# Designed miniproteins, single chains, continued (4): the designs that were tried, part 3

Each design is a single chain, and the fold is of that chain. pLDDT is the mean over its residues in the fold that is shown.

## One batch from the design tools (miniprotein)

Design m12071
Fold by ESMFold2-Fast:
Structure m12071 (fold): chain A 59 residues (1-59)
Amino acid sequence: LEEKIKELNQELSAEYDKRVAELRAKLTPEEFARAVRQLERDYQTEFNKKKEEIEKELK
């Protein structure tokens, strides 16, 4: 379980960092700050959803 959650976190973190870099390049600093806050919420939601799926598969 812990290994799978660690792998999930690494994959999602890499995708998150890539999207943050893309937003940084495309947006103004103000637009970037707003977009990053929304992206953080989406990241948390996706992580929790995937974590629950992994936990259910091992149940």
Scores: mean pLDDT 77

Design m12072
Fold by ESMFold2-Fast:
Structure m12072 (fold): chain A 84 residues (1-84)
Amino acid sequence: DREKLLQALSEVRQSQGLPAITEEQIEQAKKNDKKTAEVLDRMFEIVRAHSASLSPEELWLLFMFDDVERALALAKAMEAAENK
């Protein structure tokens, strides 16, 4: 659930003294770069599949990377480790 994921990320970011991530910011990023939109959608699918096994801190780290491709690679590595 995208709303639940955004809520969890906002809570973790606020505990670190950072501003919450809004859905509008994600949509703006997707509109500015089609490749970024595709990578973000894929990352959300991976995180959604593993949301029950990921801690709030791990979710925060996945979305803290400036490089979305690096965040996606980390999410895929975590998925591979779980499917061992």
Scores: mean pLDDT 58

Design m12073
Fold by ESMFold2-Fast:
Structure m12073 (fold): chain A 94 residues (1-94)
Amino acid sequence: MHLEEALEYLEEALRAVEAGDAEAAREHVEKALEYLDKAIEEYKNSSKELRLALSEARVHAQQALAALEAGDLEAAREHLRKAIEYVKKALELA
Protein backbone atom coordinates (compact mmCIF):
# COMPACT_ATOMS: atom_id res chain seq x y z
CA MET A 1 0.00 0.00 0.00
CA HIS A 2 2.58 2.67 1.05
CA LEU A 3 4.61 2.17 -2.19
CA GLU A 4 1.50 2.63 -4.38
CA GLU A 5 0.60 5.79 -2.41
CA ALA A 6 4.17 7.12 -2.81
CA LEU A 7 3.94 6.48 -6.58
CA GLU A 8 0.57 8.31 -6.85
CA TYR A 9 1.93 11.38 -5.02
CA LEU A 10 5.13 11.45 -7.14
CA GLU A 11 3.09 11.22 -10.38
CA GLU A 12 0.79 14.02 -9.13
CA ALA A 13 3.89 16.12 -8.26
CA LEU A 14 5.24 15.58 -11.80
CA ARG A 15 1.91 16.76 -13.28
CA ALA A 16 2.00 19.85 -11.04
CA VAL A 17 5.57 20.65 -12.20
CA GLU A 18 4.51 20.26 -15.86
CA ALA A 19 1.62 22.69 -15.14
CA GLY A 20 4.08 25.17 -13.51
CA ASP A 21 2.51 24.75 -10.04
CA ALA A 22 5.58 24.53 -7.77
CA GLU A 23 3.50 24.88 -4.56
CA ALA A 24 1.22 21.91 -5.39
CA ALA A 25 4.27 19.91 -6.55
CA ARG A 26 6.05 20.59 -3.23
CA GLU A 27 3.02 19.42 -1.18
CA HIS A 28 2.78 16.20 -3.24
CA VAL A 29 6.55 15.48 -2.92
CA GLU A 30 6.34 15.96 0.88
CA LYS A 31 3.48 13.41 0.99
CA ALA A 32 5.45 11.01 -1.25
CA LEU A 33 8.43 11.27 1.13
CA GLU A 34 6.16 10.39 4.11
CA TYR A 35 4.98 7.22 2.31
CA LEU A 36 8.53 6.37 1.13
CA ASP A 37 9.76 6.57 4.75
CA LYS A 38 6.91 4.21 5.78
CA ALA A 39 7.82 1.82 2.93
CA ILE A 40 11.53 1.88 3.89
CA GLU A 41 10.59 0.88 7.47
CA GLU A 42 8.09 -1.76 6.20
CA TYR A 43 10.73 -3.35 3.90
CA LYS A 44 13.69 -2.84 6.32
CA ASN A 45 14.49 -6.59 6.39
CA SER A 46 13.61 -7.22 2.71
CA SER A 47 15.98 -7.89 -0.22
CA LYS A 48 18.99 -5.61 -0.72
CA GLU A 49 17.69 -4.77 -4.23
CA LEU A 50 14.32 -3.56 -2.88
CA ARG A 51 16.01 -1.53 -0.11
CA LEU A 52 18.38 0.09 -2.66
CA ALA A 53 15.48 0.97 -5.00
CA LEU A 54 13.62 2.61 -2.07
CA SER A 55 16.77 4.49 -0.99
CA GLU A 56 17.31 5.82 -4.54
CA ALA A 57 13.63 6.85 -4.82
CA ARG A 58 13.91 8.76 -1.52
CA VAL A 59 17.15 10.53 -2.56
CA HIS A 60 15.62 11.67 -5.87
CA ALA A 61 12.37 12.78 -4.16
CA GLN A 62 14.43 14.87 -1.68
CA GLN A 63 16.43 16.38 -4.57
CA ALA A 64 13.15 17.20 -6.37
CA LEU A 65 11.92 19.00 -3.21
CA ALA A 66 15.18 21.00 -3.00
CA ALA A 67 14.91 21.92 -6.71
CA LEU A 68 11.29 23.08 -6.20
CA GLU A 69 12.37 25.26 -3.24
CA ALA A 70 15.11 26.76 -5.48
CA GLY A 71 12.59 27.39 -8.31
CA ASP A 72 14.34 24.93 -10.67
CA LEU A 73 11.37 23.19 -12.29
CA GLU A 74 13.55 21.38 -14.88
CA ALA A 75 15.72 19.78 -12.17
CA ALA A 76 12.58 18.97 -10.14
CA ARG A 77 11.03 17.24 -13.18
CA GLU A 78 14.13 15.08 -13.82
CA HIS A 79 14.44 14.05 -10.16
CA LEU A 80 10.68 13.24 -10.00
CA ARG A 81 11.03 11.03 -13.09
CA LYS A 82 13.92 9.17 -11.43
CA ALA A 83 12.01 8.80 -8.13
CA ILE A 84 8.99 7.38 -10.03
CA GLU A 85 11.30 4.95 -11.92
CA TYR A 86 12.77 3.62 -8.65
CA VAL A 87 9.36 3.30 -6.92
CA LYS A 88 8.10 1.29 -9.93
CA LYS A 89 11.20 -0.93 -9.63
CA ALA A 90 10.51 -1.37 -5.88
CA LEU A 91 6.88 -2.36 -6.65
CA GLU A 92 8.14 -5.07 -9.06
CA LEU A 93 10.46 -6.41 -6.30
CA ALA A 94 7.83 -6.25 -3.51
Scores: mean pLDDT 88

Design m12074
Fold by ESMFold2-Fast:
Structure m12074 (fold): chain A 92 residues (1-92)
Amino acid sequence: MEEFIEKMKERAMTIFGLDEEEAEEAIEEAKKIAEELLKKNSEEAYRELEKKYLEELEKNKEDERKFRYKAAVAQITSEILKYKYEEEEALK
C-alpha cells in the first residue's frame, strides 16, 4: 500500500502539476471517496465515480487549479479502486 500511495503522489505532482501539499490532500480525498465506493460492487463504484467526476469538472471548468486538483482526485480514486478489486480477486 505505501509504495502504491507514493507512486500516486508522484503522478499527481508530475501529471497534474500539483505541489506536494496539494498531492497529499488529493490522495487523502481520493482514499475517502474510494472507501465509500468500495462498499458497492465494482460496476456501481465506477459508475458513481464517473458521475462525480463529470459533476466536479462542470463546476470547476473556469478554475484551472481546482479543475486539475479534482481531475487528480478522480484518477487516484480510480487507481485505488482498481488496486483493491485486483487484490480481492487475487485472494479468492
Scores: mean pLDDT 77

Design m12075
Fold by ESMFold2-Fast:
Structure m12075 (fold): chain A 90 residues (1-90)
Amino acid sequence: AQSPEEIRAGAEAAKGAAIKRLKELGVLTEELEKKLEEEAERMAEALIAGDEEAAKEAVKRMAEIVYEAAKEAGDEQTAEAAQRDIEEAE
């Protein structure tokens, strides 16, 4: 079993990957960064509590944030990758 510190590190890594995608597209905003922080925190807390469904929902919401931002930016490749992340979280 992972420690709470390891779980939080994993959630931070997932958040960092999403932020990097949005930053490379030039569409990262403070609002989007805060939304990703909120979902990463929900993911970590859900995993620490053993709530796998809540953790999956948080991962899905992070992917949805990336998908919508990429779609608005016209980056079809990043949007498709984020859509696959959403499907995998189901």
Scores: mean pLDDT 81

Design m12076
Fold by ESMFold2-Fast:
Parts: sequence; C-alpha cells; structure tokens
Structure m12076 (fold): chain A 71 residues (1-71)
Amino acid sequence: GLADAIRNLEKALELVHSDPVAAASAVDEAIEHAKDNPEAVELLKKALRALLEGRLDEAEEYLRKALQILK
C-alpha cells in the first residue's frame, strides 16, 4: 500500500550514497506498492536506472520527487 511505498522510498533515500544495491532493492519494493500512482512509478524507475548506472545524486533527486508526489 501507499504507506509501504513511502517507507521503502525513505529507506532508499537513507541508503542511496552508502549502499546503492540495498537502495535499489528498496526502490523495487516502493514500485510494487506505488502501482496506483503512475507518475511516482515513472520517477522511481528513473531512480532505479540512475542507481544501477552509479548516478547517485540523480537517483536521490528522482527519489525526492517521487516522495513529494506520494506525500
């Protein structure tokens, strides 16, 4: 649900610079719980791609934008 999406997104934000692999896992969980919000899912998918490409600052920006939409 929405609360699970927000919790996993906040976890991803905590981990984006320290553990990008764990952050990516948290983003995947956030996507699963945010399916009813296509704008947030699109931003989370962009964050996931940025994490996998090592673009950590861009990943953080996409995660913050997704959080603003979900809250």
Scores: mean pLDDT 86

Design m12077
Fold by ESMFold2-Fast:
Structure m12077 (fold): chain A 83 residues (1-83)
Amino acid sequence: SAEKRKHLIELIEKELRSIYPELSPELQKLVDEFLAALRAGDYEKAREILDEILATAPARQALLVGSLYGMFEMGLSVIKKEE
């Protein structure tokens, strides 16, 4: 549902915003583009940007983003089953 999709995006946004001030300007831009893609419902673009974040981010941040990706994929699978 649109409501469950919105809640999933808000949870991911909250987690990414908590680390945002510690990111490089380049990573901040990628995070902004990732969140914009999620809010637009462009999940293919969001995955593309996430791959770029994982390729660019320091190891600790890459692990955190990888965990958020897992949550995103699981949430998207649940939404697809309900639609």
Scores: mean pLDDT 76

Design m12078
Fold by ESMFold2-Fast:
Structure m12078 (fold): chain A 89 residues (1-89)
Amino acid sequence: VPASFLILAAQGQAAIAEAQALVEKHKDKLSQAVIDEVNATIAELQAFNQQLLDQDPSLANLAHQELLDRWRELIQRPLEILAKAIAAA
């Protein structure tokens, strides 16, 4: 596994853990629709993380910039949804 893929996977796993902890802490204030949306984004990030660890040829053949853009989108989305929902509660 390339070192860069391991670093991205580790950061993705940390973001998943943070998002799950925030959902659990604030579940009484979050709507079911928000919880469902966050869980869907976590599932997408988990799948991408597994592809990084497995050295999926589809990811290995991506341009470096395309890989980083997809990773940034996936890692930010659950936390952005949660931050907005928690601030509104």
Scores: mean pLDDT 79

Design m12079
Fold by ESMFold2-Fast:
Structure m12079 (fold): chain A 62 residues (1-62)
Amino acid sequence: SAKAEENAKAGEEAARAAGASGGGARFGHWVSHQLGEAGYTTEEAAKAGARAGRAAAGMPDV
């Protein structure tokens, strides 16, 4: 959906801003898209996407 895609883009950008790139950023995109489909807000989805992207890149959870 348009909302899920908006959330996905927000999550990918949040993951990149948090230091994740490549596969980490893509994973953040995917997580945020899933949360968008589940009805989470863009802000909530972006935070989760950033955290997931960082974890995929081996960064500490902060």
Scores: mean pLDDT 76

Design m12080
Fold by ESMFold2-Fast:
Structure m12080 (fold): chain A 57 residues (1-57)
Amino acid sequence: MDPKKLLKELFEFGEKNNIPASVIAGIVLRAIGDAIETGASIEEALKKAKEEVEKRV
């Protein structure tokens, strides 16, 4: 999957569910940081960020 498309979908999901963009950004940055530390891909990080965002609704 395209990481840019997944990131855009995360922010759009947040907007539709009244989750502040700052909260979405924080979740994404944390997931990316964890991926860098553990050697996981950025795409896997964004998928984990999506699950974290979705559980807030």
Scores: mean pLDDT 78

Design m12081
Fold by ESMFold2-Fast:
Formats: C-alpha cells, structure tokens, sequence
Structure m12081 (fold): chain A 96 residues (1-96)
C-alpha cells in the first residue's frame, strides 16, 4: 500500500491545482472514491481534502503521488541522519 501523509498529498494537490489555474483549465469535482482508486491509495488518506481536479490532471497526479512515496522514504532517512548528528553534538557538549 502507498503510505502518504494527508499533508504531503494536500501539498501535491495544491501544486497541481495552481498549475491548472495558471493554464486557464476548468477544474471539475471528482469523488474521493474515484481519486483513491485511480491513485491506488486508501480512501481514508483523502478524508477531509477538497478535490477539485480536472480529469485531464489525473495521470500527472498519479505520478506525483508515486514520487511522493519515494520522497517520504528519502525524508525519513535524512531525518534519521540529522537526529544522529544532533546526538553526537550533544554528547560532545556534555563531555567538554
């Protein structure tokens, strides 16, 4: 299953909506069930999100959702590295 946070998905949707608005495209309402099924994610991830995206943007949205799952993995590794560095710095301060 795709593990994407609501905040990450909302950010991706906002970027796509902003691009659509710049292009002068009409945004159509799509159901949360249709969006979840098309993206291959759990409907609960879309709960409380305003989804006004034109059908023409669905393929681009699907790619962004997949990319976000990869980015989330990279972000988790980066956070773990940063936390380790901070612990080493804290131990140095405690010893000297």
Amino acid sequence: MLKISKSTLAKILAEIQAEAKKAGLKLEKISKSEMAEYLGIDKSVLKGLDLNIARSYLPKLKKKVIDADIDAGVQAIQQAVDNTIKKIELEKLLKE
Scores: mean pLDDT 51

Design m12082
Fold by ESMFold2-Fast:
Structure m12082 (fold): chain A 111 residues (1-111)
Amino acid sequence: NQDLVDKAYELADELGDEELKELIDQLVAGDASSLRELIDRLVEIYREALENESLEKIKEISNKLTDILSLSLEILQSQGLINQEELIELRRYLGERLFEVLDERVDKALK
């Protein structure tokens, strides 16, 4: 899966984030537990973009973040390191983290 890893690295470079590359390396090395940390980092990049960027840039960044997540999941699936139950749990975790961002933005708008 070098092609998937190369694509994920390119996206991390475009985002200017070395931590994403380190997390991708951990996933490639077989550490599926780093996927939660990857999600946390993707959500933080998204949070920062919502505060600092135009709508067009937010969409661009969001697409790159979703592509990195998709590639990371495909890498883990190809290695047999993630099952359907774990995918459901990760989707719930991602939804929870994204809702926190939305909730914070609503709170700021009401103040």
Scores: mean pLDDT 80

Design m12083
Fold by ESMFold2-Fast:
Structure m12083 (fold): chain A 92 residues (1-92)
Amino acid sequence: ESLLALAAELQDTDKLLADKLYLIGCATLILSGRKSPRCIVGPKEPNQLLLTAGFAEKYANENPELKIPALLLAAAYYEKIGNTKKAKQLLE
């Protein structure tokens, strides 16, 4: 949660860095199975998790400055649904 707190603190000073820290912090929480009200956490159902992963991947493609952190979030969602191959592809 330290990354999410730092992201909130930096949003008025360095929005790009704040957004990067937010995405990384949320990816870490998803992979560890923890929740935070500050993170977009997909539903537990596999089909809805896939939609959430696809949203994060689309966000990465539309926001080049945030591409790596957003792909990390997408990979975390794909890993959570058991699609380890897709998760690995996104991080290459």
Scores: mean pLDDT 69

Design m12084
Fold by ESMFold2-Fast:
Structure m12084 (fold): chain A 95 residues (1-95)
Amino acid sequence: EEELKEVEEMARKAEKGELNVKDVGEGRARARRLAFEEEGERKKRAEELAKRLEEQLEKLGKEEYEKHKEEMERVAREVAEKLREIGEEIDEELE
């Protein structure tokens, strides 16, 4: 029961945006283990906690991806352009 309460607290903190992806992932792993090990009402509680933490993990992953997508695309374009410039410079020196 003590560990179930700890995982419930992790779920509440995740839902408030107080946990990072690593901490939410750890909470989900703990909830899944409890769902496997426990029986009856405690198993149901652990399964619900695993679901809640999984939803928060998916949300955090999507938000992080969208936040950095534009920056990742910009960096990729800058690298491609720099490689093109280097290629042109080499060709100009060899020709």
Scores: mean pLDDT 77

Design m12085
Fold by ESMFold2-Fast:
Structure m12085 (fold): chain A 65 residues (1-65)
Amino acid sequence: SLRAAANAALGFAGLIEEDPSVGEQSLELSPEEAAAFEALEDADRDALTALAREIVERRRAEAAG
């Protein structure tokens, strides 16, 4: 979905602006992640950034364990 991809890009951009140590993130989303971003309003930048943070934290936890 173009909406999911656009919302993911906005969320990850907001996360990187708040925490530059996060670095660039892959926008390759699971179906569940894509559905979550698609369900959010593009104007709700705090929600988009929070979802991006949850995804990064989950990916880091999976990589570490």
Scores: mean pLDDT 78

Design m12086
Fold by ESMFold2-Fast:
Structure m12086 (fold): chain A 95 residues (1-95)
Amino acid sequence: SLRKEYEEGAEKVLASAEEQLTPEMVELLREGLELAIKAAVGAEKAGTTMEEVLNGGVDPDVQKLLREGLEKLKKVHEEYRKKKAEEAAKAAAEA
């Protein structure tokens, strides 16, 4: 099913993230992905795009799930970028 394919993709992302993020950030990523998957499946069933949902589309509950999921994913992405910048600065200092 579409949901199962998304869940399998999310598990692969989470496994990769465990090597680069703290356990707390991995949990936040998992929650964000779960909300995003629910929103994507809801949008697909409603016959709409994610952009239309974000702009006040057919289902306000789907819109809320998508926004909450994206907010959590944004926080994880910002933390990941910060850690990568710190790693790059450390590597440059040792060169």
Scores: mean pLDDT 71

Design m12087
Fold by ESMFold2-Fast:
Structure m12087 (fold): chain A 79 residues (1-79)
Amino acid sequence: KKEEYKKAYESYKDAVDQANAAIDRVETEGRRLAQELAKQDPELAERVRDLTNQRVDSLQAAKDEAQKKAEEYKKKIEE
């Protein structure tokens, strides 16, 4: 019982860490691409920033859900 909750907690903690890494990667690549495009095509650069922000928002939502699940299993471990 308690061991299964610990495994679930660790899995969701790993998911949070992976989401953080993905957010950093998306932000870094999106910013780089937008900067490269800014001089050539400012409108496309703006769109790249918007799409990057949308992707980050989706990853943040997934991260928040994983954090909530991790906290739920942490409480079950402490029961």
Scores: mean pLDDT 85

Design m12088
Fold by ESMFold2-Fast:
Structure m12088 (fold): chain A 55 residues (1-55)
Amino acid sequence: SKEEELKRLEEDIANLEEVLAWARTRPDDPFARRVAEQVEANLKKLKEKIEELKK
């Protein structure tokens, strides 16, 4: 159902936000910076999916 899909996406976003927060505590780490870039791109896509599902 749409409700189950929304909950799953919200959980994925919450988990990715935790990873992003971790990566942002390590600005001089090239691995952490790459992780932050990847996570930011994924968060954008997940937020777009949520907006589509709400319509």
Scores: mean pLDDT 84

Design m12089
Fold by ESMFold2-Fast:
Structure m12089 (fold): chain A 92 residues (1-92)
Amino acid sequence: SKAAAEAKLAAAKAAADANPDSAAAQAALAQAYIDYAPYAEDPLEALNKAEAAALKALALDPDNEEAKAILKQVIDAEVDIALERMREAIDK
């Protein structure tokens, strides 16, 4: 639900703010943005923030399998948005 995604995002932001150098906290923040994106006023902005958090997690821990999986999810979601925008550009 939207409320559950918003609550998860708020909790993940607080955890990342408390532990900015934690790869796990950054990966959790990225996942929370992905889960929130379908409910966001700007889904692409939410996914861009997810990408930034996932990349930060990988910068802190390059072997973090969770962060790698999350980055793949972000790319897949960004592709879906690009395809939707292309559909709009060809007269909806």
Scores: mean pLDDT 82

Design m12090
Fold by ESMFold2-Fast:
Structure m12090 (fold): chain A 75 residues (1-75)
Amino acid sequence: MIEKLKENIEKAKKYVTDEERQIVREMLKAAREGKDEDKLFEIAEKLGKENRFSATRWYAARKIISYEEKLKELE
């Protein structure tokens, strides 16, 4: 299972960088808990300006975060 989680993380990293993943994590948290949807939209627009923002890219970032947390618990 650990090896498969590492593989999934590496696969998803092709869509977003570690730095972008952290930014997306903060965006998602702000949107859900902070109610600052305008900030979420600004960051999403900035991420998409050069690379065509998509649901796939957003989803990949969230999956990386989830997989890394699970990996740390298993290690």
Scores: mean pLDDT 60

Design m12091
Fold by ESMFold2-Fast:
Structure m12091 (fold): chain A 83 residues (1-83)
Amino acid sequence: SEEERREREREERRRENLEGGRRLTEEIRKDKELEERIRRAAERTKEKEEELLKKSKREGVIEAASVAVREVLKAAVEGLAKI
């Protein structure tokens, strides 16, 4: 009876340890899948950021050119008004 009780207690401890190990393994697997998803999302975000930066640089050059043309035209009109 005492031996049976000790054997049951040992079996219960083994079951608890196995269940704990399974939960930890499942969590690690889910974390790895999440890490992969985050990595892929980060790569896509980087590509989008690079595209937006290239677009912004091009738009910035167009805007700067438009301002420069406006300034040249303004200076020409002011020059004509002084004659």
Scores: mean pLDDT 73

Design m12092
Fold by ESMFold2-Fast:
Structure m12092 (fold): chain A 103 residues (1-103)
Amino acid sequence: MKEEIQKLLRELAEKAAGRSFSEVKPEYLEYAERALTILHRAGLLPKDRIATDSLALAIDPEGKIPKGIITISSVALGLQLDPSAIDRLDELLKRAGLPVPEL
């Protein structure tokens, strides 16, 4: 589950960096919104949101990319650098009943 989530979030980040979001499958956006809601309820979003605001301004200064996708992508990048955050995120996603992303 953890690796599949990281893979999905990385793929979303790559699509965000290189192309219009109209090319991202709707199910990926739905997943991102659900994950964002879970992070918010767990109190993890404020830190990720601050990092996301800075990253969003750097890669999309015109605000054309949906902020939710940038937040999820930023979390994926952060998880590569902070293993302790991964364990908390994985537990929260499991408790919320989110399935392994069907890619």
Scores: mean pLDDT 46

Design m12093
Fold by ESMFold2-Fast:
Structure m12093 (fold): chain A 63 residues (1-63)
Amino acid sequence: MSEQEIIERLTKDLGLSKERAEEILRKAREGMTAGQVAQELEELSGDSILSVEVAVEIGKLFR
């Protein structure tokens, strides 16, 4: 999954703003773990399953 596809998924599926989606990607690039990304996405969206799925894809992108 590309960075653009992740931003689209964060905004369309999880309801985040583009600014929030870009902030999450920045934090992941800075070394935030997939587990930490999943927790932050769950707090912002309220959807634990989608948060874990997207966090795994973000982790694959920056590994």
Scores: mean pLDDT 80

Design m12094
Fold by ESMFold2-Fast:
Structure m12094 (fold): chain A 100 residues (1-100)
Amino acid sequence: SLLERARELIEEMREAARKGGPESEERVIELTLEILRIAEQLDPASQYEVAQELLEVARVAEEAGMPITAGVIEIVAAVLRVASKHPEALAEIEELRKKA
């Protein structure tokens, strides 16, 4: 299932975040974007669950000395939390992505 894939990627992301360093930073960001693409296809409850797990990984990344990477993870988690609670905000989020 997509939720199982997201959880597997989150665990890989957590492992990479614990290692720290430039190569790990690149991998964590890559995994974060991959998780976002999968999570957008999940139901609201699963999106919220993934967002909470991402916030835990953000703390690990910050502790490992990757504050910018932690910030990127937090932004993705916030997007998923908004999407899960406010379907009306989905169009606005999609427009913001088109500008990025």
Scores: mean pLDDT 81

Design m12095
Fold by ESMFold2-Fast:
Structure m12095 (fold): chain A 80 residues (1-80)
Amino acid sequence: MVKVSDVLDIIKNSPTINELIDNLHKKFGVPKSEIRKWIKKLGTKIPGVPEEFQTPSMMGLDEETAKQLTKEIKKYHKEK
């Protein structure tokens, strides 16, 4: 079962958004495209910073985001 603490740990330990997407994909089996859509909805892009250098902290991805991502991952698993 997906835990908020597991998602939050991945957010904190992922230096870039691309690594966050990769780590969530590897851990929970959700397609990278779906995770990217969720992050785009939940995070705020910093203007003038290339996507490759966007970090979870710069996008405001925190414990609340971890809760929302956990809900989306659980929903995906339930529909699987």
Scores: mean pLDDT 76

Design m12096
Fold by ESMFold2-Fast:
Structure m12096 (fold): chain A 56 residues (1-56)
Amino acid sequence: VLTEEQLSEAEILKLLGRNYEQEGNLDLAAKAYKAALEKFPQHEELAAELEKVLQK
């Protein structure tokens, strides 16, 4: 569960990571997701995105 403020910021960071994935830059995508998880450690969707990137 996130506040509206936290949800908005998490969504922006998620989109940034996904943009790096689409460019094939998995290292930058992983760094973006890790930085987001440092701020939102219980955000399950960000954790899942990071796990997917690390398994590629």
Scores: mean pLDDT 74

Design m12097
Fold by ESMFold2-Fast:
Parts: structure tokens; sequence; C-alpha cells
Structure m12097 (fold): chain A 81 residues (1-81)
């Protein structure tokens, strides 16, 4: 029980950090770094889903973060055309 709670808190912190860093990269026009952070969020979501239903909240948070980054990246790509 404590291990899954500690894991979920770690995932939420990591998600916030990756989103913040990815947004900053996208704002600078560094879409490669932003894409890397999006991929890391996606990988975390897939890993959490493989662990079972008790990790659904952390999986959903990671997926939501990945979707947010995808939107940011697409918006920046359109501005750079």
Amino acid sequence: MTQSQDYTRQVIRTNSQLISQGRQAADRGDLQTAQQHRQQLQDLGQQDRSLGPQYQSSSNASDSGSDSMDGIIRDQQQRQR
C-alpha cells in the first residue's frame, strides 16, 4: 500500500517536471526536446497501465500530461510554418 502511494506521488512530480521542461523547450522553438518530454510522459502512462487498476490514477495523469504536451507541440509547429 505505501509503495503504490509513494510511486503515484513520484509519478505526479515527474509529470509536472516533464510538462514544465517540455513547455519551456517548445516556447524556445526546441521541438526535439519537447517531443522527448512528451514521449517520456507517454512511456510512464504505459508503464502504469501495465502495473494494474490500482495505478489507474497515475496512468491517467501521465496520459493527460502527454496529451497536453502534444497540443503544445502542435501549436508551436503551426506558428513556425
Scores: mean pLDDT 76

Design m12098
Fold by ESMFold2-Fast:
Structure m12098 (fold): chain A 83 residues (1-83)
Amino acid sequence: KIEEAIELAKESIKLAKEGKVEEGLRKNRKAGMLLLSSAPKDKIPELIGRILRIIGLELDGASPEEVIEESEELIKLAKELAE
């Protein structure tokens, strides 16, 4: 699950660089949900906050840079959860 979440976040970065912002955010939301399903209790509030931010960007629109930022934060969180 953690490895799958990292892969989804990396796909999101690629999509954002191609200007596919909506598809990138969808991948980031899926990655966040996968991480949430495996998270220890102390990490749940941070992951919920990240997922809500991604949902907000999906509703309001986002730049490619904003999508990449959210992807990078999810990869960082995923690596912390894997260790």
Scores: mean pLDDT 83

Design m12099
Fold by ESMFold2-Fast:
Structure m12099 (fold): chain A 82 residues (1-82)
Amino acid sequence: TLETQLIALEAMIKAVNAKSRDEARKIAKEAFQKAYDLTKNLGDAFMVAYAALYAYQNPDQVDIEKLKEEAELLRKRLEEAR
């Protein structure tokens, strides 16, 4: 869903800036819970948690500005789908 994609992008942006592994795990757990509460789908929840942890472990492979732009576009699409 668009909402699940937005949760993943926002979690990745936060995780890249995480100062510790424990902070990154907290971000991933919060994203997992948000996605699961929204979709009731474990696959979606695991995907957003994995995306956050991947961003933390591989910050050099994450284009933060592009993720911010994609998140803003998804927010606009969600507003239009109201």
Scores: mean pLDDT 83

Design m12100
Fold by ESMFold2-Fast:
Structure m12100 (fold): chain A 74 residues (1-74)
Amino acid sequence: LSKEDLELAKKAGAPSVIYKGKVYKSLEEVEKIPDNSEVILVTDSSSGGVLGITNEFLVILKKKNVKISEILDL
C-alpha cells in the first residue's frame, strides 16, 4: 500500500473505494470503475452503517470482476 493511497483513504473516510488515485464514495461512482480492474476498499468495521454500504460496494465490485488488493479498516 502506497503512502499516497493511505493518506487519500484517511482523507476520504469510510466507506470508499480508491482506483488509480481517485476516490469513489457512492454506489453510482463505484459503478463507473472499469471491469476487471484493481481497487483499495476503505471501511470501518466498528460502524454497522459503514459495513452495510461497504457490502453494497462489494456486490458491485464482484459483479464487475474487480480485484480488491487491500482492505483498509479505519
Scores: mean pLDDT 86

Design m12101
Fold by ESMFold2-Fast:
Structure m12101 (fold): chain A 80 residues (1-80)
Amino acid sequence: MTVTVVLDDGSEKTVEVPESATPEEILAKALSLLSEEQINSLTLEALARAIEEIKKLLEKGVTHITLNVDTATGTITVTG
């Protein structure tokens, strides 16, 4: 499956993850595309919410997940 991260500047980064990847592993891989400063801008609530949304998309058989990262608000929006 593929994971796309969209950043505040509109830039996109895409990575491949195994089909066996957990929601936590998918989020960790997406966060590896961000700087330490960008990661530190995110709230713990936003990270927990992203895991739950990734889990729901995986249960629906989605093979492409997009994470929109807003560092100004510290939030992540997950779509499939």
Scores: mean pLDDT 84

Design m12102
Fold by ESMFold2-Fast:
Structure m12102 (fold): chain A 68 residues (1-68)
Amino acid sequence: MTLRIPAKHIVGAAVLASLLKKRPEVESAEVEAYGIDRAEVIVTFKSREAAEKLKRELAEQGIEAEEL
């Protein structure tokens, strides 16, 4: 299962992708950059439950992740 996570800054996106890659439930995490102030993290999970948990945690921080 894959999530697209919007990031306000490319450095923040890179840090998030690096942290997510360290989780055992994450298959891949890649940064898509559209400028300094516009970036996204594309995360693929080994389980749907792990993706849903992260989506909920991000929503609590005001970040809306999109299911791909």
Scores: mean pLDDT 79

Design m12103
Fold by ESMFold2-Fast:
Structure m12103 (fold): chain A 89 residues (1-89)
Amino acid sequence: MEKYRKEMERLRAEAEKHKAEGLKLLFVEKDIDAAQAHFQKALAHLERMVALSTGMFGADSPETLALRAELAEFRAESQKLIDDFQAKN
């Protein structure tokens, strides 16, 4: 349990760090390619969290379903941010 909690906390922190950097690169530095790379890294960390939750609680557990929803939402939001930025430039 402790190893699982620490790994999940680490993955969440890394995902949030990459989300923040991606947003900064997109809106402050206007670097679409760098922003997309950081959004992809955030998604990879969220995918790893889903895999770990699936192993711990099962694929149909409320915990795993919540993480899958979060993953799907961020995937859609990050793509929309890139698309909207490209359309304006």
Scores: mean pLDDT 87

Design m12104
Fold by ESMFold2-Fast:
Structure m12104 (fold): chain A 81 residues (1-81)
Amino acid sequence: GPSLNERALQYLSQLSAEDLSKLPGVGPTLAQQIVHFFNSSPSPLEELQADPQKTLQKIPGVGQVKAENLAQSLLELFDQL
């Protein structure tokens, strides 16, 4: 809902590439690409809630397998986003 999107946006605005690089399967380069995606997309969290795997595949360097693994890692990080 809107309150979850606001809280998650605030949380994402505080996540650095270093924080993201600690996620399983995320290296420093991919962490930077994720940060760029969240900063450049108009509704990244709404898209992630609708279809996490498809949305994550929009990030440069993220194929289907990485998108599946990242979706799980992000769901764990955000306590089921």
Scores: mean pLDDT 67

Design m12105
Fold by ESMFold2-Fast:
Structure m12105 (fold): chain A 92 residues (1-92)
Amino acid sequence: MELTVVEALEILREYARYTGSDEEFLERIKKRYPHIKAESVEEVLLEALDVLEKNIDKIPKGVLQHVLRETLASPKPLSPEIRARLEELLAK
């Protein structure tokens, strides 16, 4: 995936705020970011996290922390892997 840091942050924030189905979310993300080749919501979130992890030193700490906290506080379902990676990033 060729996601930018800004796109990765936008994806996590949109997921946290999105009240529709995972299928509808995936369609919205693929339409907005046509370079994403992920076939599931989990794959999209893992790609976004990978981009943030690789660029952590280049992201303003306040911006990163706000997005990560919003995602973790969201009632949206998160797999144990995604939750653990969000918590690890927030601890850095």
Scores: mean pLDDT 81

